Designed miniproteins, single chains, continued (2). Designs and how they scored, part 31

Each design is a single chain, and the fold is of that chain. pLDDT is the mean over its residues in the fold that is shown.

## One batch from the design tools (miniprotein)

Design m5122
Fold by ESMFold2-Fast:
Structure m5122 (fold): chain A 80 residues (1-80)
Amino acid sequence: MEAENKEAAEKLLKIAEGAAKLLKEAGLEEEAKKVLELGKKAAEALAKGDWEAAEKYAAEADKVFLEAREEAVKAVEAKR
């Protein structure tokens, strides 16, 4: 279980890192940091077996990412 939790935590962290990298490339550095921090908290909670905390932080990271994507679209439109 502990090793499986660590594997799941590593996968979750890689997803968060990928999302943060995409936001950084879009110029959304603050949102990228938030997604990465929440992803790290979710991965840490998951590694500890705290599934409720992991799910909460993962959901918050997903919301921040979706909101940042919406903001990126508006920023591109604002440059017109």
Scores: mean pLDDT 78

Design m5123
Fold by ESMFold2-Fast:
Order: C-alpha cells, then structure tokens, then sequence
Structure m5123 (fold): chain A 59 residues (1-59)
C-alpha cells in the first residue's frame, strides 16, 4: 500500500530528526571534544533527514 509506505518513510524522517535534535541537546551538556563529536553526529542525522524529506516532497 502506497499510503503505508509513505507513512513509514515520513516516520523514518521524524525519527532521524528527533535523534539529531537529541544529539544537539546532549552536546550542550558537554564541552570540548565530546560536544564536537555529538554536534557532528547531530549534523549528519539532520542532513539525512532533510535530504529524505526533500525526496518525499518531490515524489
């Protein structure tokens, strides 16, 4: 079912966005290298979510 697949893909984007935001929030609790590592992971997750969302919207 196309509607079910679209819902699943949207949910995957939501999960990646939530994880990215969580890593950004965690980075604020730390300093130095630990904060940098968490920020890098957050940026990767948010970028992936943005790319997938753009693909879904162009579909």
Amino acid sequence: DEAEELRRRRLEVEIKEALGRMYRALARLFNGEEAEELLRRAEELLREAEERLAELERE
Scores: mean pLDDT 81

Design m5124
Fold by ESMFold2-Fast:
Structure m5124 (fold): chain A 58 residues (1-58)
Amino acid sequence: LSEEDIRALGEEAGKMTGEQVAAVLEHAGLPEAARRVREAGEDKERISEIVEEAARRR
C-alpha cells in the first residue's frame, strides 16, 4: 500500500471493525501496526492514530 492508501484507511477506520483494519495493515506488510490495532479494541480514535503513525513510518 502507498502512503495515500494508508491515509484512506485511516479515514475509513471509523466505519470498519478493528479486525478489518488489522487485516488490511497485515496485507500491507505492517504487522506491528496490525497488532496495535487489535490491542486498541473498540477505541476508534486510537485505531485512527495507529494508522496515521504507520503511514508516517513508510
Scores: mean pLDDT 72

Design m5125
Fold by ESMFold2-Fast:
Structure m5125 (fold): chain A 89 residues (1-89)
Amino acid sequence: MVEELVEALANRASREEIERILEEIREKFGEEAAEGLRLYGLLLEMVDRGASVLEKARELARRGEYDVMEQLMRIAKVSEEERERIRNV
C-alpha cells in the first residue's frame, strides 16, 4: 500500500508532487495500480473536507461509475462485508 500518496493527499500536497508519486507507482507497479490510487486520492481529498468514503462511493454509484466505486472500496480497505452490502443495494 502506498502510504506516501495517501498522506500527501490528506495533507493537501501540491498537484505536481502527487503526479510525481503517481508516475513512480506507474513505473514500478503498472498503470492499473496508478489509476486506482489516483481515484482513491481524489476521493480521500474530498473525505478530508468532512465527507465519508462510503458517501463518496454512493455518489459514484448515482453517477453510474460503478467501476470507480469498486476500485475505491478496495483501495480504501472497506471490509468485504460492507463492500458486499453496497454492491447488493
Scores: mean pLDDT 62

Design m5126
Fold by ESMFold2-Fast:
Structure m5126 (fold): chain A 66 residues (1-66)
Amino acid sequence: NAVDAVAKLISKLLGISPETARKIAELIAKNRVLTPEQLAKELGISRSTARNILKKLEELGLVKIA
């Protein structure tokens, strides 16, 4: 599955848990543009941490930061 493949890639490249990577992959699949606020709420993390994750995902070409 595309979501599973993306989740594995995110987990490996960002060094985060498979559960967290899966949530991120699902959010990417649902949203054309992902905000730090959305990611922070979904993962239960700070906005600053979410922004750092999004910047890495943007470098990978997986998202566009709002």
Scores: mean pLDDT 77

Design m5127
Fold by ESMFold2-Fast:
Structure m5127 (fold): chain A 68 residues (1-68)
Amino acid sequence: GGAGRAGAAAGAAGGAGGGPEQAKLSSHITEDYARRGDAEGAAEAARRGGGEDKPASQSGELTARKAA
C-alpha cells in the first residue's frame, strides 16, 4: 500500500507512554525465541518490536525520562 499521511505515522511513534513498555514486550518475545534456540525468530521479533537496545531513536527520550 503506498505511504500516505505523516500525521498517523508520527502518532504511532509518538506513543511515548508505550515506548519503554513496547521494548520490554519485544525483549520477552526475543528471549522466548532464544530459549528455543531460534536465533532468526529472535532477530525478527527484535526488528518488529524494536528490541531492547535501540541506538538513537530511544536514546534521546530515555535521557528525558531519567531527568523527569
Scores: mean pLDDT 52

Design m5128
Fold by ESMFold2-Fast:
Structure m5128 (fold): chain A 70 residues (1-70)
Amino acid sequence: APPRRFTVDVELPKAELERLTGKKVTSKEDAARAVQEYLRRVLPGAEVKVTEVTEFSDDRVRARVELTVP
């Protein structure tokens, strides 16, 4: 069967991303990396690609993510 691919928008607390990854999030690039790392830990076996960071603030990150599940 072909892999299932879907796009989701996620909103994650910046503090939770920093806690789980052990890295400070100080830029949109850091935010994209942290969200990707977080989702890879939460969804083992799925391919995770952050396509866009739509919001970056002091307390939260919003990102568009492409998920591929076998």
Scores: mean pLDDT 80

Design m5129
Fold by ESMFold2-Fast:
Structure m5129 (fold): chain A 63 residues (1-63)
Amino acid sequence: SSALKKEIEEIKKRIEEIEEKIEELEEELETAEGEEKLELEIELGVLELERAVLLTVLKKLEK
């Protein structure tokens, strides 16, 4: 269906946006210290989990 194709495209776009944000956070982590480093590590962890969930959903929808 057209709705399913649109959902797949939206998930793929969201994964790409998450991957771009992860790269930005990894660059910021190279210079971060103390509380800022902890906050960036938490944000990175959340994005990595969201990416893992979206990849699992994508795999199920492409069956």
Scores: mean pLDDT 87

Design m5130
Fold by ESMFold2-Fast:
Structure m5130 (fold): chain A 60 residues (1-60)
Amino acid sequence: MRRFEIETPDLHTAIGLALRIIGELPEAEVSVEGNRVTVVVPDDPEAIALVERYRREFGA
């Protein structure tokens, strides 16, 4: 399992990002704490690459 923490500009963005990740990776464990999204995914290169892409797009 790989754990990622993505800090977004605000809570609204964090919720939107969490919902998008859940839609694309139903096997992922996603939680939101304030403006931070924590994602735990299998050690799957495709899943890791997708989360890293979102981290680049939404990370402040």
Scores: mean pLDDT 79

Design m5131
Fold by ESMFold2-Fast:
Structure m5131 (fold): chain A 91 residues (1-91)
Amino acid sequence: AKEELEKALELLDKAIEYAEEGRVEKAIEYLKKAQKYIAKLGDLGVLSVETETGLILRIIGAMIDLELGRYKEAVETLRAVKEALEELAAA
């Protein structure tokens, strides 16, 4: 659980860095990796189905924003996802 959460946060940080640079392909690559760990946290019972689904849908929205050149909106969404996961880590 802790290892999966730490990995999801690390991958989201990398995705945010690439998104801020406008590196769409790299940002999406890291977001797909982050989604894998978020799904694993759901499987482990760390996330409710509602929370897991909400986070995954926000990440998908950010991927769409990145492909449309909406880097600021994508970064804002991804920072909100990261904050939600950090709150779970602190609990």
Scores: mean pLDDT 85

Design m5132
Fold by ESMFold2-Fast:
Structure m5132 (fold): chain A 79 residues (1-79)
Amino acid sequence: SEAEKALERVEEWLEERGLEIPPERLEEYKELIRKKLKEAGKESEENERQGELVARAAAIGDVLEEHGLSDAVAEEIDA
């Protein structure tokens, strides 16, 4: 999937800079998404898989924002 590959590229880009996604932050987003899926009656393996990608993207976004790298990563990964 393109989304999964994009997330892997960003994660690698962060690792090259000595940055990592805090496991606790990733877990918080996963729990939030799972709760929303349950409330919507949309619990499925496919939706859980997509939810994991959304959680990873959100956690990455937080790390990028905290370090002022959101614009830099967009230029490096999307260009």
Scores: mean pLDDT 77

Design m5133
Fold by ESMFold2-Fast:
Structure m5133 (fold): chain A 66 residues (1-66)
Amino acid sequence: MLNQKQVLEYIAELLRLIGDYLDKVLEIEKKLEKGELSKEEAEEKKKKLEEEYKKKVKELREKYGI
């Protein structure tokens, strides 16, 4: 089982991954609103970001033995 320090380190790393993911999604949404991306391009980019995020979360869980 994770000790309290390891739990806090895991949460901190997870929150950084969530923040990075959301920032990238927001940039795509801003470009879509400005007409710099089509709806289809925005959907494709968001799907790729979601796949990358899921992979990083899996790697983080493996690092902490979850």
Scores: mean pLDDT 85

Design m5134
Fold by ESMFold2-Fast:
Structure m5134 (fold): chain A 94 residues (1-94)
Amino acid sequence: MAELPEDLQLFSEGVRLLKEGKYDEAVKKFEEALARSPRPSALMLLALGDAYEKAGNFEKAKEYYRQALEIARDVSPTLAKYAEEKLKEVEEKL
């Protein structure tokens, strides 16, 4: 597609920043993406959880992984399993 919706464009920028190790900036882009999205996907919530975990904010990471798991259970077994594993991992760090 030639042009992405604004929320997906912000999400894509967040993924790039996360890969560059700019975790706080990635968090901001993912939060902007969620704010622009009327229905946040499990994938968006997982990405924000990952960004918060890499930034060292395990409480926020746990919150978003939990929300992602709740949505993913109804739509994607693969995303649900990933969310469960990440949730357990951050709970062990708290």
Scores: mean pLDDT 80

Design m5135
Fold by ESMFold2-Fast:
Structure m5135 (fold): chain A 77 residues (1-77)
Amino acid sequence: AQEERDAKLVEFIKNFNKGKEALEKGDYETAVKYYEKALELAPNSPTIWDNLAEAYEKLGDTEKAEEYRAKAEKIRS
């Protein structure tokens, strides 16, 4: 239904924007939380994987950052 589709899109945009805002403010754990929620709604978005990779890199989790960048690249390819 259109209402269901619109509700999910709104939820995605809100979580994505909150994640981006948190990342820009240096709240990397909060950024991960909101980007993970956005990813659940749109798992084929390379942008979400890139933003998660950046957040994990800032948290010092280089291994996850590398893994998530690879996932983003796979989606683009």
Scores: mean pLDDT 81

Design m5136
Fold by ESMFold2-Fast:
Structure m5136 (fold): chain A 68 residues (1-68)
Amino acid sequence: SSVREKLLRLIGEILRIIGEIEDLRLEIEKLKADPNADEEKIKKLEEEIKRLEEEKKKLMEEMRKLPK
């Protein structure tokens, strides 16, 4: 049961990170639509997405390593 509980928690955390990544991607798209868009701001948001994707990758790897 504790393995199942951890699996469900990891899935929940992964889904939340996916939502955060999507929100940041929408913010980048909105900024890119502005002809005066701050490229530095866009780069920082893209870096944040990369950090979140690495966190998601680690959580997915942790899920993969869970015992049956």
Scores: mean pLDDT 85

Design m5137
Fold by ESMFold2-Fast:
Structure m5137 (fold): chain A 78 residues (1-78)
Amino acid sequence: SAEIAALVAEAQEHGRAFLEALRAGDREAALAHFEKAAAALREAALLKAKAEGWDPEEVARKHDEAVEADREVLEELL
């Protein structure tokens, strides 16, 4: 769908900015772009859940758990 594609493209743009911030040593910018990419992917996942007939609460919970795990790793490494 066009809406999911747009959200994935938004996440990819923030992913690029995240890598640029990491290269620059800008921890604050890196974490900000990580959060924006995660938020866009969450919205895309919920739209896909609706299209596929999946439980949106379960999809959101699994996404939030994965993002929290990644956040903890990034905070430890940065």
Scores: mean pLDDT 89

Design m5138
Fold by ESMFold2-Fast:
Structure m5138 (fold): chain A 70 residues (1-70)
Amino acid sequence: SEVEKAIKELQEYLAELVKKASPETQKKLAEIWEKTVVELDEALKEGPEKAIEVLEKGKKEAEKVFEEAK
């Protein structure tokens, strides 16, 4: 499904950021993933479009945290 693909892409993206991140930033990335999973469970009840929005939001938050760590 589109949602399963988006989940996989976000997981792989976060794994790549973690490889390049400090331990402090790794913890923040893990927190973003945990928050995204909780929001995803609720979004799936509303439909796949809402689930994709949650995953996109999580990706942007992860990018921001990673960039701010420079």
Scores: mean pLDDT 83

Design m5139
Fold by ESMFold2-Fast:
Structure m5139 (fold): chain A 55 residues (1-55)
Amino acid sequence: MSPAVRTLLALAEHEGLSPREAAEALEKNLAKTTNPQEKADLEEAIAKLRELEKA
């Protein structure tokens, strides 16, 4: 997992968001993002948050 993805996950937890809420917020941000690297980081973070929701 990239440092950027780990930072996104840590920030969501710090803000008190559940994995589900954080994933939904990042999905909305992904829709309006134009930077290819940022899109990749958001997609990876969303995938990890969905894994955490199950575990």
Scores: mean pLDDT 76

Design m5140
Fold by ESMFold2-Fast:
Structure m5140 (fold): chain A 89 residues (1-89)
Amino acid sequence: SLMEKTDFSEEEIKELKEFFKKHDTNGDGTVEAGPFLLEYLKEKGVKPSDEEILRLKELIAKFDTDGSGTIDFDELVELLNSPEFKEIV
């Protein structure tokens, strides 16, 4: 449907940014991607299966081009808007 193809709203971006800042405990502008995304899904009431968690880890590896295991806010927004993430949740 057309609604499933819309980018994040201004309100959704604000909510996501506030949630990101709560997990950015050292203020460096990055979060550990795996733990962050699992907490995010839990807050949204999504209970991923073990297979969905594995797919999420594979998706994180695609965005983690430097091998740090961390993700900045812009990378997080791109990941959450990806078709691959939408297939997980």
Scores: mean pLDDT 72

Design m5141
Fold by ESMFold2-Fast:
Structure m5141 (fold): chain A 62 residues (1-62)
Amino acid sequence: MSEKLWKEIEAGVLDIQAAVLEVEARRLLKTATSPEDIEKANTLYEEAQKLRDEAEKLRKEA
């Protein structure tokens, strides 16, 4: 019972972290004036996707 609940909480935290990175990436794209800013936004989206994949794994284990 406690382990299942903990994995659900960890998955939720990872989803929140991913959402924060997605918001930052969108903000960078809207204000981007250089190719480096676009690359940073793409990196943030990749990191967000990895966090969401990890959250999905935790939910499957829960």
Scores: mean pLDDT 82

Design m5142
Fold by ESMFold2-Fast:
Structure m5142 (fold): chain A 92 residues (1-92)
Amino acid sequence: SEVAEEGARYAEEQARKAGADATAVAEGGTVTITAKNTSTPTALGLLSGGVSAELAGAEATVTSSGDTYTVTIKAESAEKAGEAARLVGAGL
């Protein structure tokens, strides 16, 4: 979905602006944001964004390995996944 792709792109751009080497992929009702070389403030922003996505009705999982953070957003639709991804990006 174009809306989910736009939300993923927004989250990717905000994470990159915050200094992370970030990529985001939209596939159906799922958006996956991968942020490498993530500083502590950016990591806290991603965690806060995940909480915001859950409060908006999406399922958000944040996992970490070293300074790499992965936010996986699952929603009932691609549009809702895109909205949730925008909330994650806005938290950065």
Scores: mean pLDDT 85

Design m5143
Fold by ESMFold2-Fast:
Structure m5143 (fold): chain A 58 residues (1-58)
Amino acid sequence: EVTISDELEKIKKIIDEKKPAEEALPYLERLAKLYKEELGLDEKLVIENGMKAAEEEI
């Protein structure tokens, strides 16, 4: 059983620990599904924006 908060914490930990962005992908995919169910957000858009943030493209 996973919540949006749980997936966000795992992604944040990966980013904070300077681990490869690829390690965040499974959590981003689960988060995207949760956001789609809870908030009606586009699943692909959430994953793409999350990966960009994890890779520090900005």
Scores: mean pLDDT 64

Design m5144
Fold by ESMFold2-Fast:
Structure m5144 (fold): chain A 62 residues (1-62)
Amino acid sequence: AKELAEKVAKEAKELTEKLGPEKANEELAKKYGEEIAKLSDDQADEVSAAAAEAMNEAVSKF
């Protein structure tokens, strides 16, 4: 869970900076959506929160 949250957050930030938030969100859902859906609610919330925070920080620079 924590490792996945870190990977998703890092990729969310990179994709948002490179492709913008719309395309980044689409790519993340495609790559990690199913994996996140298999997690417990607590783990899924941790990953989603980490991704949202990373994307929000990246968007603040646009």
Scores: mean pLDDT 75

Design m5145
Fold by ESMFold2-Fast:
Structure m5145 (fold): chain A 59 residues (1-59)
Amino acid sequence: DEELSKLLEEVDKLAMQLAAAGASEEEIRAAALRSLPKDAPEEVRKQVLEGVRKIVAAF
């Protein structure tokens, strides 16, 4: 799904920018979840949260 792939890339970019700026994991998680559609499947939310965890761990 092209829209889903684009959304995940945008969320990852946001998470990386916030992590580089010194935001907490909690702030990054909240921002990432807010970037998702309200009706996003649980599978997509899990992928986003796992991506955030990996990004935070890399910083």
Scores: mean pLDDT 78

Design m5146
Fold by ESMFold2-Fast:
Structure m5146 (fold): chain A 68 residues (1-68)
Amino acid sequence: GAVEKLKSLLAELKSIPGISASLVGDTTIVISNSGNTNQIIALTLQIMGDYPDLDVSLSGDTITVTAK
């Protein structure tokens, strides 16, 4: 389900150097880094491709991923 997909994504993100990722409640992950724009863009595209059932939003250098 969507919760299992979020947990899988969170585990993946914790393995990436320079990324800060946290679970907010049971349905949302907030992702940030220290202003590496190329990393944030690449990660946004990767998440959209790997997790098409999740809602992905980018604002500045912060990515928000929510279960649909």
Scores: mean pLDDT 79

Design m5147
Fold by ESMFold2-Fast:
Structure m5147 (fold): chain A 82 residues (1-82)
Amino acid sequence: SEKEKLEMEMEVGVFEVYAAVSLLTGRKLAKTDPEKAKKLLQETLEKLREKLEEFKKKKAPEELIKELEEIIKEVEEELKET
């Protein structure tokens, strides 16, 4: 349905902002406390992966799945650098 698609698009937007804030916070935190930065990024990654799994089960549009996968990749890359 159109409403369900809009709700999923809004959720992706919320997770995009959440990931962006976590990345910025993680980068700043890594300068003083790398272990806390890693924990924050790991928790963010877990939540993103759970949402991706949910979207796949719901057969969400491929564009939304791809957007979540790209966000996950950014967080994974930051975690490796931390």
Scores: mean pLDDT 86

Design m5148
Fold by ESMFold2-Fast:
Order: C-alpha cells, then structure tokens, then sequence
Structure m5148 (fold): chain A 85 residues (1-85)
C-alpha cells in the first residue's frame, strides 16, 4: 500500500539522518530527521484500518532514528526542533 511505502521511506530518511548526525553533518541531519517524522505521520494519516498497526510501527521506527539524530546534534550545541528532540 502507499501508506506502508511512505512509512518505509520515513524509516530510510530517519536512518540517513542518524548516520549524518554521527558524521557531524548536523544541519543536514536535522533537516532529514524532520522530513522523516513528517512523512511517518503522513503514512499513519493515509493508512487503512487493516494496516494501521504496521504503519504506526514504521512511523515509530522513523521517529526513533530522528530522535537519535536530534540527541547527537543537541550534544554538539545544535538547535533542534521540539517535534524531533
């Protein structure tokens, strides 16, 4: 489904954000982390009742990676949006 595809894309963006944060690319990491959270929430909004739990699981994984990126950035003095940190 499109919702599951959006959720999978959100996870991939979150994973990339966490990796960029580990490389010291904090501004790019925060941008991708925000996109990952937004896309994960959009996936939940588009999900059917039958796939809702699976899509929520993907959104939570995306948020988890985005939170990791945000925490790394915060430890290095970078301002982080409240919706991902």
Amino acid sequence: SEAIKLGEQAVELGRQAAELAKQGKYDEAIKLAKQAVDLGLEAVRQSSKEELLEVIGLALRAIGYSTEAALIAKKNGVEVPKDIG
Scores: mean pLDDT 86

Design m5149
Fold by ESMFold2-Fast:
Structure m5149 (fold): chain A 68 residues (1-68)
Amino acid sequence: SAAEAEAARYTALGQYYLSQRKYDEAIAAFQKALELDPRNLRARAGLAEAKYAKAHPEAPLPYVDAPA
């Protein structure tokens, strides 16, 4: 659907901001993805990672591209 495609775009944007250490922007992007598609597991995981990274700014990101 169009909403799922837009959610995927915001999920990718959140991942990009996370890689740039822009944690507030990453959180906002993942939240927008979840507004569009609440079942988007990647956006849910990304939101958790971004919140963790914001709380621990000196720690390496736990998973930017986590293998299954």
Scores: mean pLDDT 80

Design m5150
Fold by ESMFold2-Fast:
Structure m5150 (fold): chain A 73 residues (1-73)
Amino acid sequence: SVREETLLLFRLLAVGSGIYLVKKRAEERKDEELLEKARRAEELYKKALETGDEKLLEEAEELVREAEKKWLE
């Protein structure tokens, strides 16, 4: 459905943006743990883009969420 396809595109954009912000924040704070999580999320995100695998996108989303929690604490 068009609605589901549109939501997936928005999720891809949101995750990509999230990864970028996490990497930037990790580099700014020199936080190697956050940087590693961002890199792992980026690899999963790239695979999701190449394969269309929504499960890989979901794993990337979770890593971004975990990274965001750690820098907000």
Scores: mean pLDDT 79

Design m5151
Fold by ESMFold2-Fast:
Structure m5151 (fold): chain A 68 residues (1-68)
Amino acid sequence: MDPVVREAMIHDLQTHYGLSREEAEEIVEFAERHRELPVEEIAKLLVERFGLPEKVARGLARAAKEYS
C-alpha cells in the first residue's frame, strides 16, 4: 500500500475509533495481507476479527485493494 495512504488510515483508526497505533497497524496489515480476496470477504474478516463497523471494514477492504 502507498505509505501516505497507509499512515492516513492508521491515523483515522486512532483518532476516530480510539484504537492504539499497534491495533490500527495490525488492522491495516491484515487488510493488506488479504487484499487478493473480494472486498466483501475482507470486510467480513475485519468485522469478525477486530469488531469494526461494517462500513469502516468495507472502506478499509476497498482501500487495501485499490492502493496495494
Scores: mean pLDDT 79

Design m5152
Fold by ESMFold2-Fast:
Structure m5152 (fold): chain A 68 residues (1-68)
Amino acid sequence: SKELEEIKKANEVVREVVAEARAHPDWTDEQLREWAREKLDKELPNMSEEEKERLVDFVVATVRRLRA
């Protein structure tokens, strides 16, 4: 289903952003946000701008917790 495909791709993006954050502990929240946004635009081009921003916010917050 479309919902399952979107969930699968969103989970893949989250995993990739977390992996990239681990590889680049020096990256700022802004740099991480930019990378996550580019990844979402590539993998989920049909996702709304609001949904993309919410997912980026969630991932950045998650990385911040992991770095704390």
Scores: mean pLDDT 79

Design m5153
Fold by ESMFold2-Fast:
Formats: sequence, C-alpha cells, structure tokens
Structure m5153 (fold): chain A 113 residues (1-113)
Amino acid sequence: SAMEKKIADFKETLKLLLDRLLNAMRKAGAPEEFIEKVKELGQKALESKDPLEVLRLVAEMARLIAKENPELGDEAKRFAVGAAQAVIDVNPELREEAERLLAETQKEIDAAK
C-alpha cells in the first residue's frame, strides 16, 4: 500500500541519516561509549511506532551531540532537520509540533558554545 511504502521509505531515510551522523561522530574522534549511546537512541527511534517518540528521540540525540561535541553542531542540526522532515512526510498532521521541536533543538545547539 502507499502507506506501507511511505513507512518503509521513512525507516530507510532515518537509517541513512543515522549512519551519516555516526560516521561524522567517528571522524570527529567522539568516544566510542558516546557513539554507542547515540546509536542506541537511534535504534530506539527506528523501532518506535510512535512518531512523537521518534521526534523526541531525534531531538534528544541532537542536543546530546551538541553538548558533548560542539564541533558536531551542524551535523546534529542536519540530522534533526532530515529526520523531522521524514516524520512529517509520513505524518503531515505533526508538522507544527515537529517544526516547534526543531526550533527549540536548533536554539539549544546554538547555545552549546
């Protein structure tokens, strides 16, 4: 069905964004324990059936990365924007909530040095 395809495309997009983020963290020399923590949150988002939980986990990951590695702030923003857009594409009713959460997350990232 069209919805099943959208959900599959969403999960594939989120996985690609997560892989890109984890690779950026490794290149920046982030501690392995921290990379594993972010990977665990990302896996939780991939397995979630609640789009609001996905948005909250994505925001948590982005804030955590910016706090621990401020040099990754732009990568964290790109991840959050991409993931939120993927959620909106499947759940257009969540656009306002996703945009609000993105604005708050971007503000917190910019405040982390």
Scores: mean pLDDT 85

Design m5154
Fold by ESMFold2-Fast:
Structure m5154 (fold): chain A 55 residues (1-55)
Amino acid sequence: MSEEERKAAEEAEKKFKEAIVKRPDQIDEIISAVQPLFQAKKYEEAIEKLEELMK
């Protein structure tokens, strides 16, 4: 993984943990929304989606 990809992955994981803590009643929705993005290594899109879900 490149340095940039690694940093994006770490930020996405951090946002994912924050989203779960902030929205524990929506854990399944959060996982369903970001799991395909994480599997596709679309970390920037995962971050944007997580920020949207936390609003």
Scores: mean pLDDT 78

Design m5155
Fold by ESMFold2-Fast:
Structure m5155 (fold): chain A 68 residues (1-68)
Amino acid sequence: MTIAEYFEERGVETLSVGEVEDLLVSQGFPRAEAARLVQEVADRAGRTTLSRAEALEVERKMKELYAG
């Protein structure tokens, strides 16, 4: 499922770094790249969780890297 669908199903405002990584891996993206991009966003924010907007931006970047 997409990150947007997961946020809607869970009814939460944030997801942990691990939850976002697992969702990206479930979409077929490599764990190493998913972990790297998720951690970059979390570190920049000074948090161990990502907002919906931050998680969607990571998903967009992963699709950009692997779309084509």
Scores: mean pLDDT 82

Design m5156
Fold by ESMFold2-Fast:
Structure m5156 (fold): chain A 63 residues (1-63)
Amino acid sequence: SMRERLLEEAKLMIAAGYPAERLRAFLIERLGLSEEQAEELVALVEQGKVAEAVRRLDELMAG
């Protein structure tokens, strides 16, 4: 599905170390996450917690 494709794209962006502003915009505009949810994920990535950010993204997209 398109949602599954966008989720996989977000995970690749996180793993590839895309700029925080680009990741935030993608999470909000393309995946429909709130500003608070996007900021949580961006903060985890900036802390080097890439695996935790990916797990948290899966949780947010499932609920």
Scores: mean pLDDT 86

Design m5158
Fold by ESMFold2-Fast:
Structure m5158 (fold): chain A 82 residues (1-82)
Amino acid sequence: MDLLVELSRVAVELENSTDVAEVAALVARMKALLAEIRAEVDALLADPSTSVREKTLALMLLMSAESEVFVAERRLARMKAA
């Protein structure tokens, strides 16, 4: 899924940034991408023709994306607290 690849690229940019404003913008971008990923997963889960395996893989990918956003938000919070 292209959105997941883009999310990973933004996460790498965030890890390499030291500017709080830039990290905040990247976190906002990751949240927007997560919302798009969630919408695609919800559509897949609502489709009765989708196999149980495909639904399971989609949920696992969503959980991975949510974890990346969570880590990014924690980094931003630490940078703001410094």
Scores: mean pLDDT 84

Design m5159
Fold by ESMFold2-Fast:
Structure m5159 (fold): chain A 63 residues (1-63)
Amino acid sequence: GAEDARKAAEAAKRAAEEGDATAAAVSIYQMGLHGDREKGLAGARAGQAGDAEKAAEYAVEAA
């Protein structure tokens, strides 16, 4: 649901700010299940590549 997507996006942003690319990728994947899957997957790829800022941005867009 939308509430779960928002919470996942917030968790992804926080993980990205802390430099935890794995936690960011997991949160973005969860968000993709609740919202825009394509944007969630793009964010997860950015997080796995170490681009935490871009990962967080995609997370917010997917929610």
Scores: mean pLDDT 63

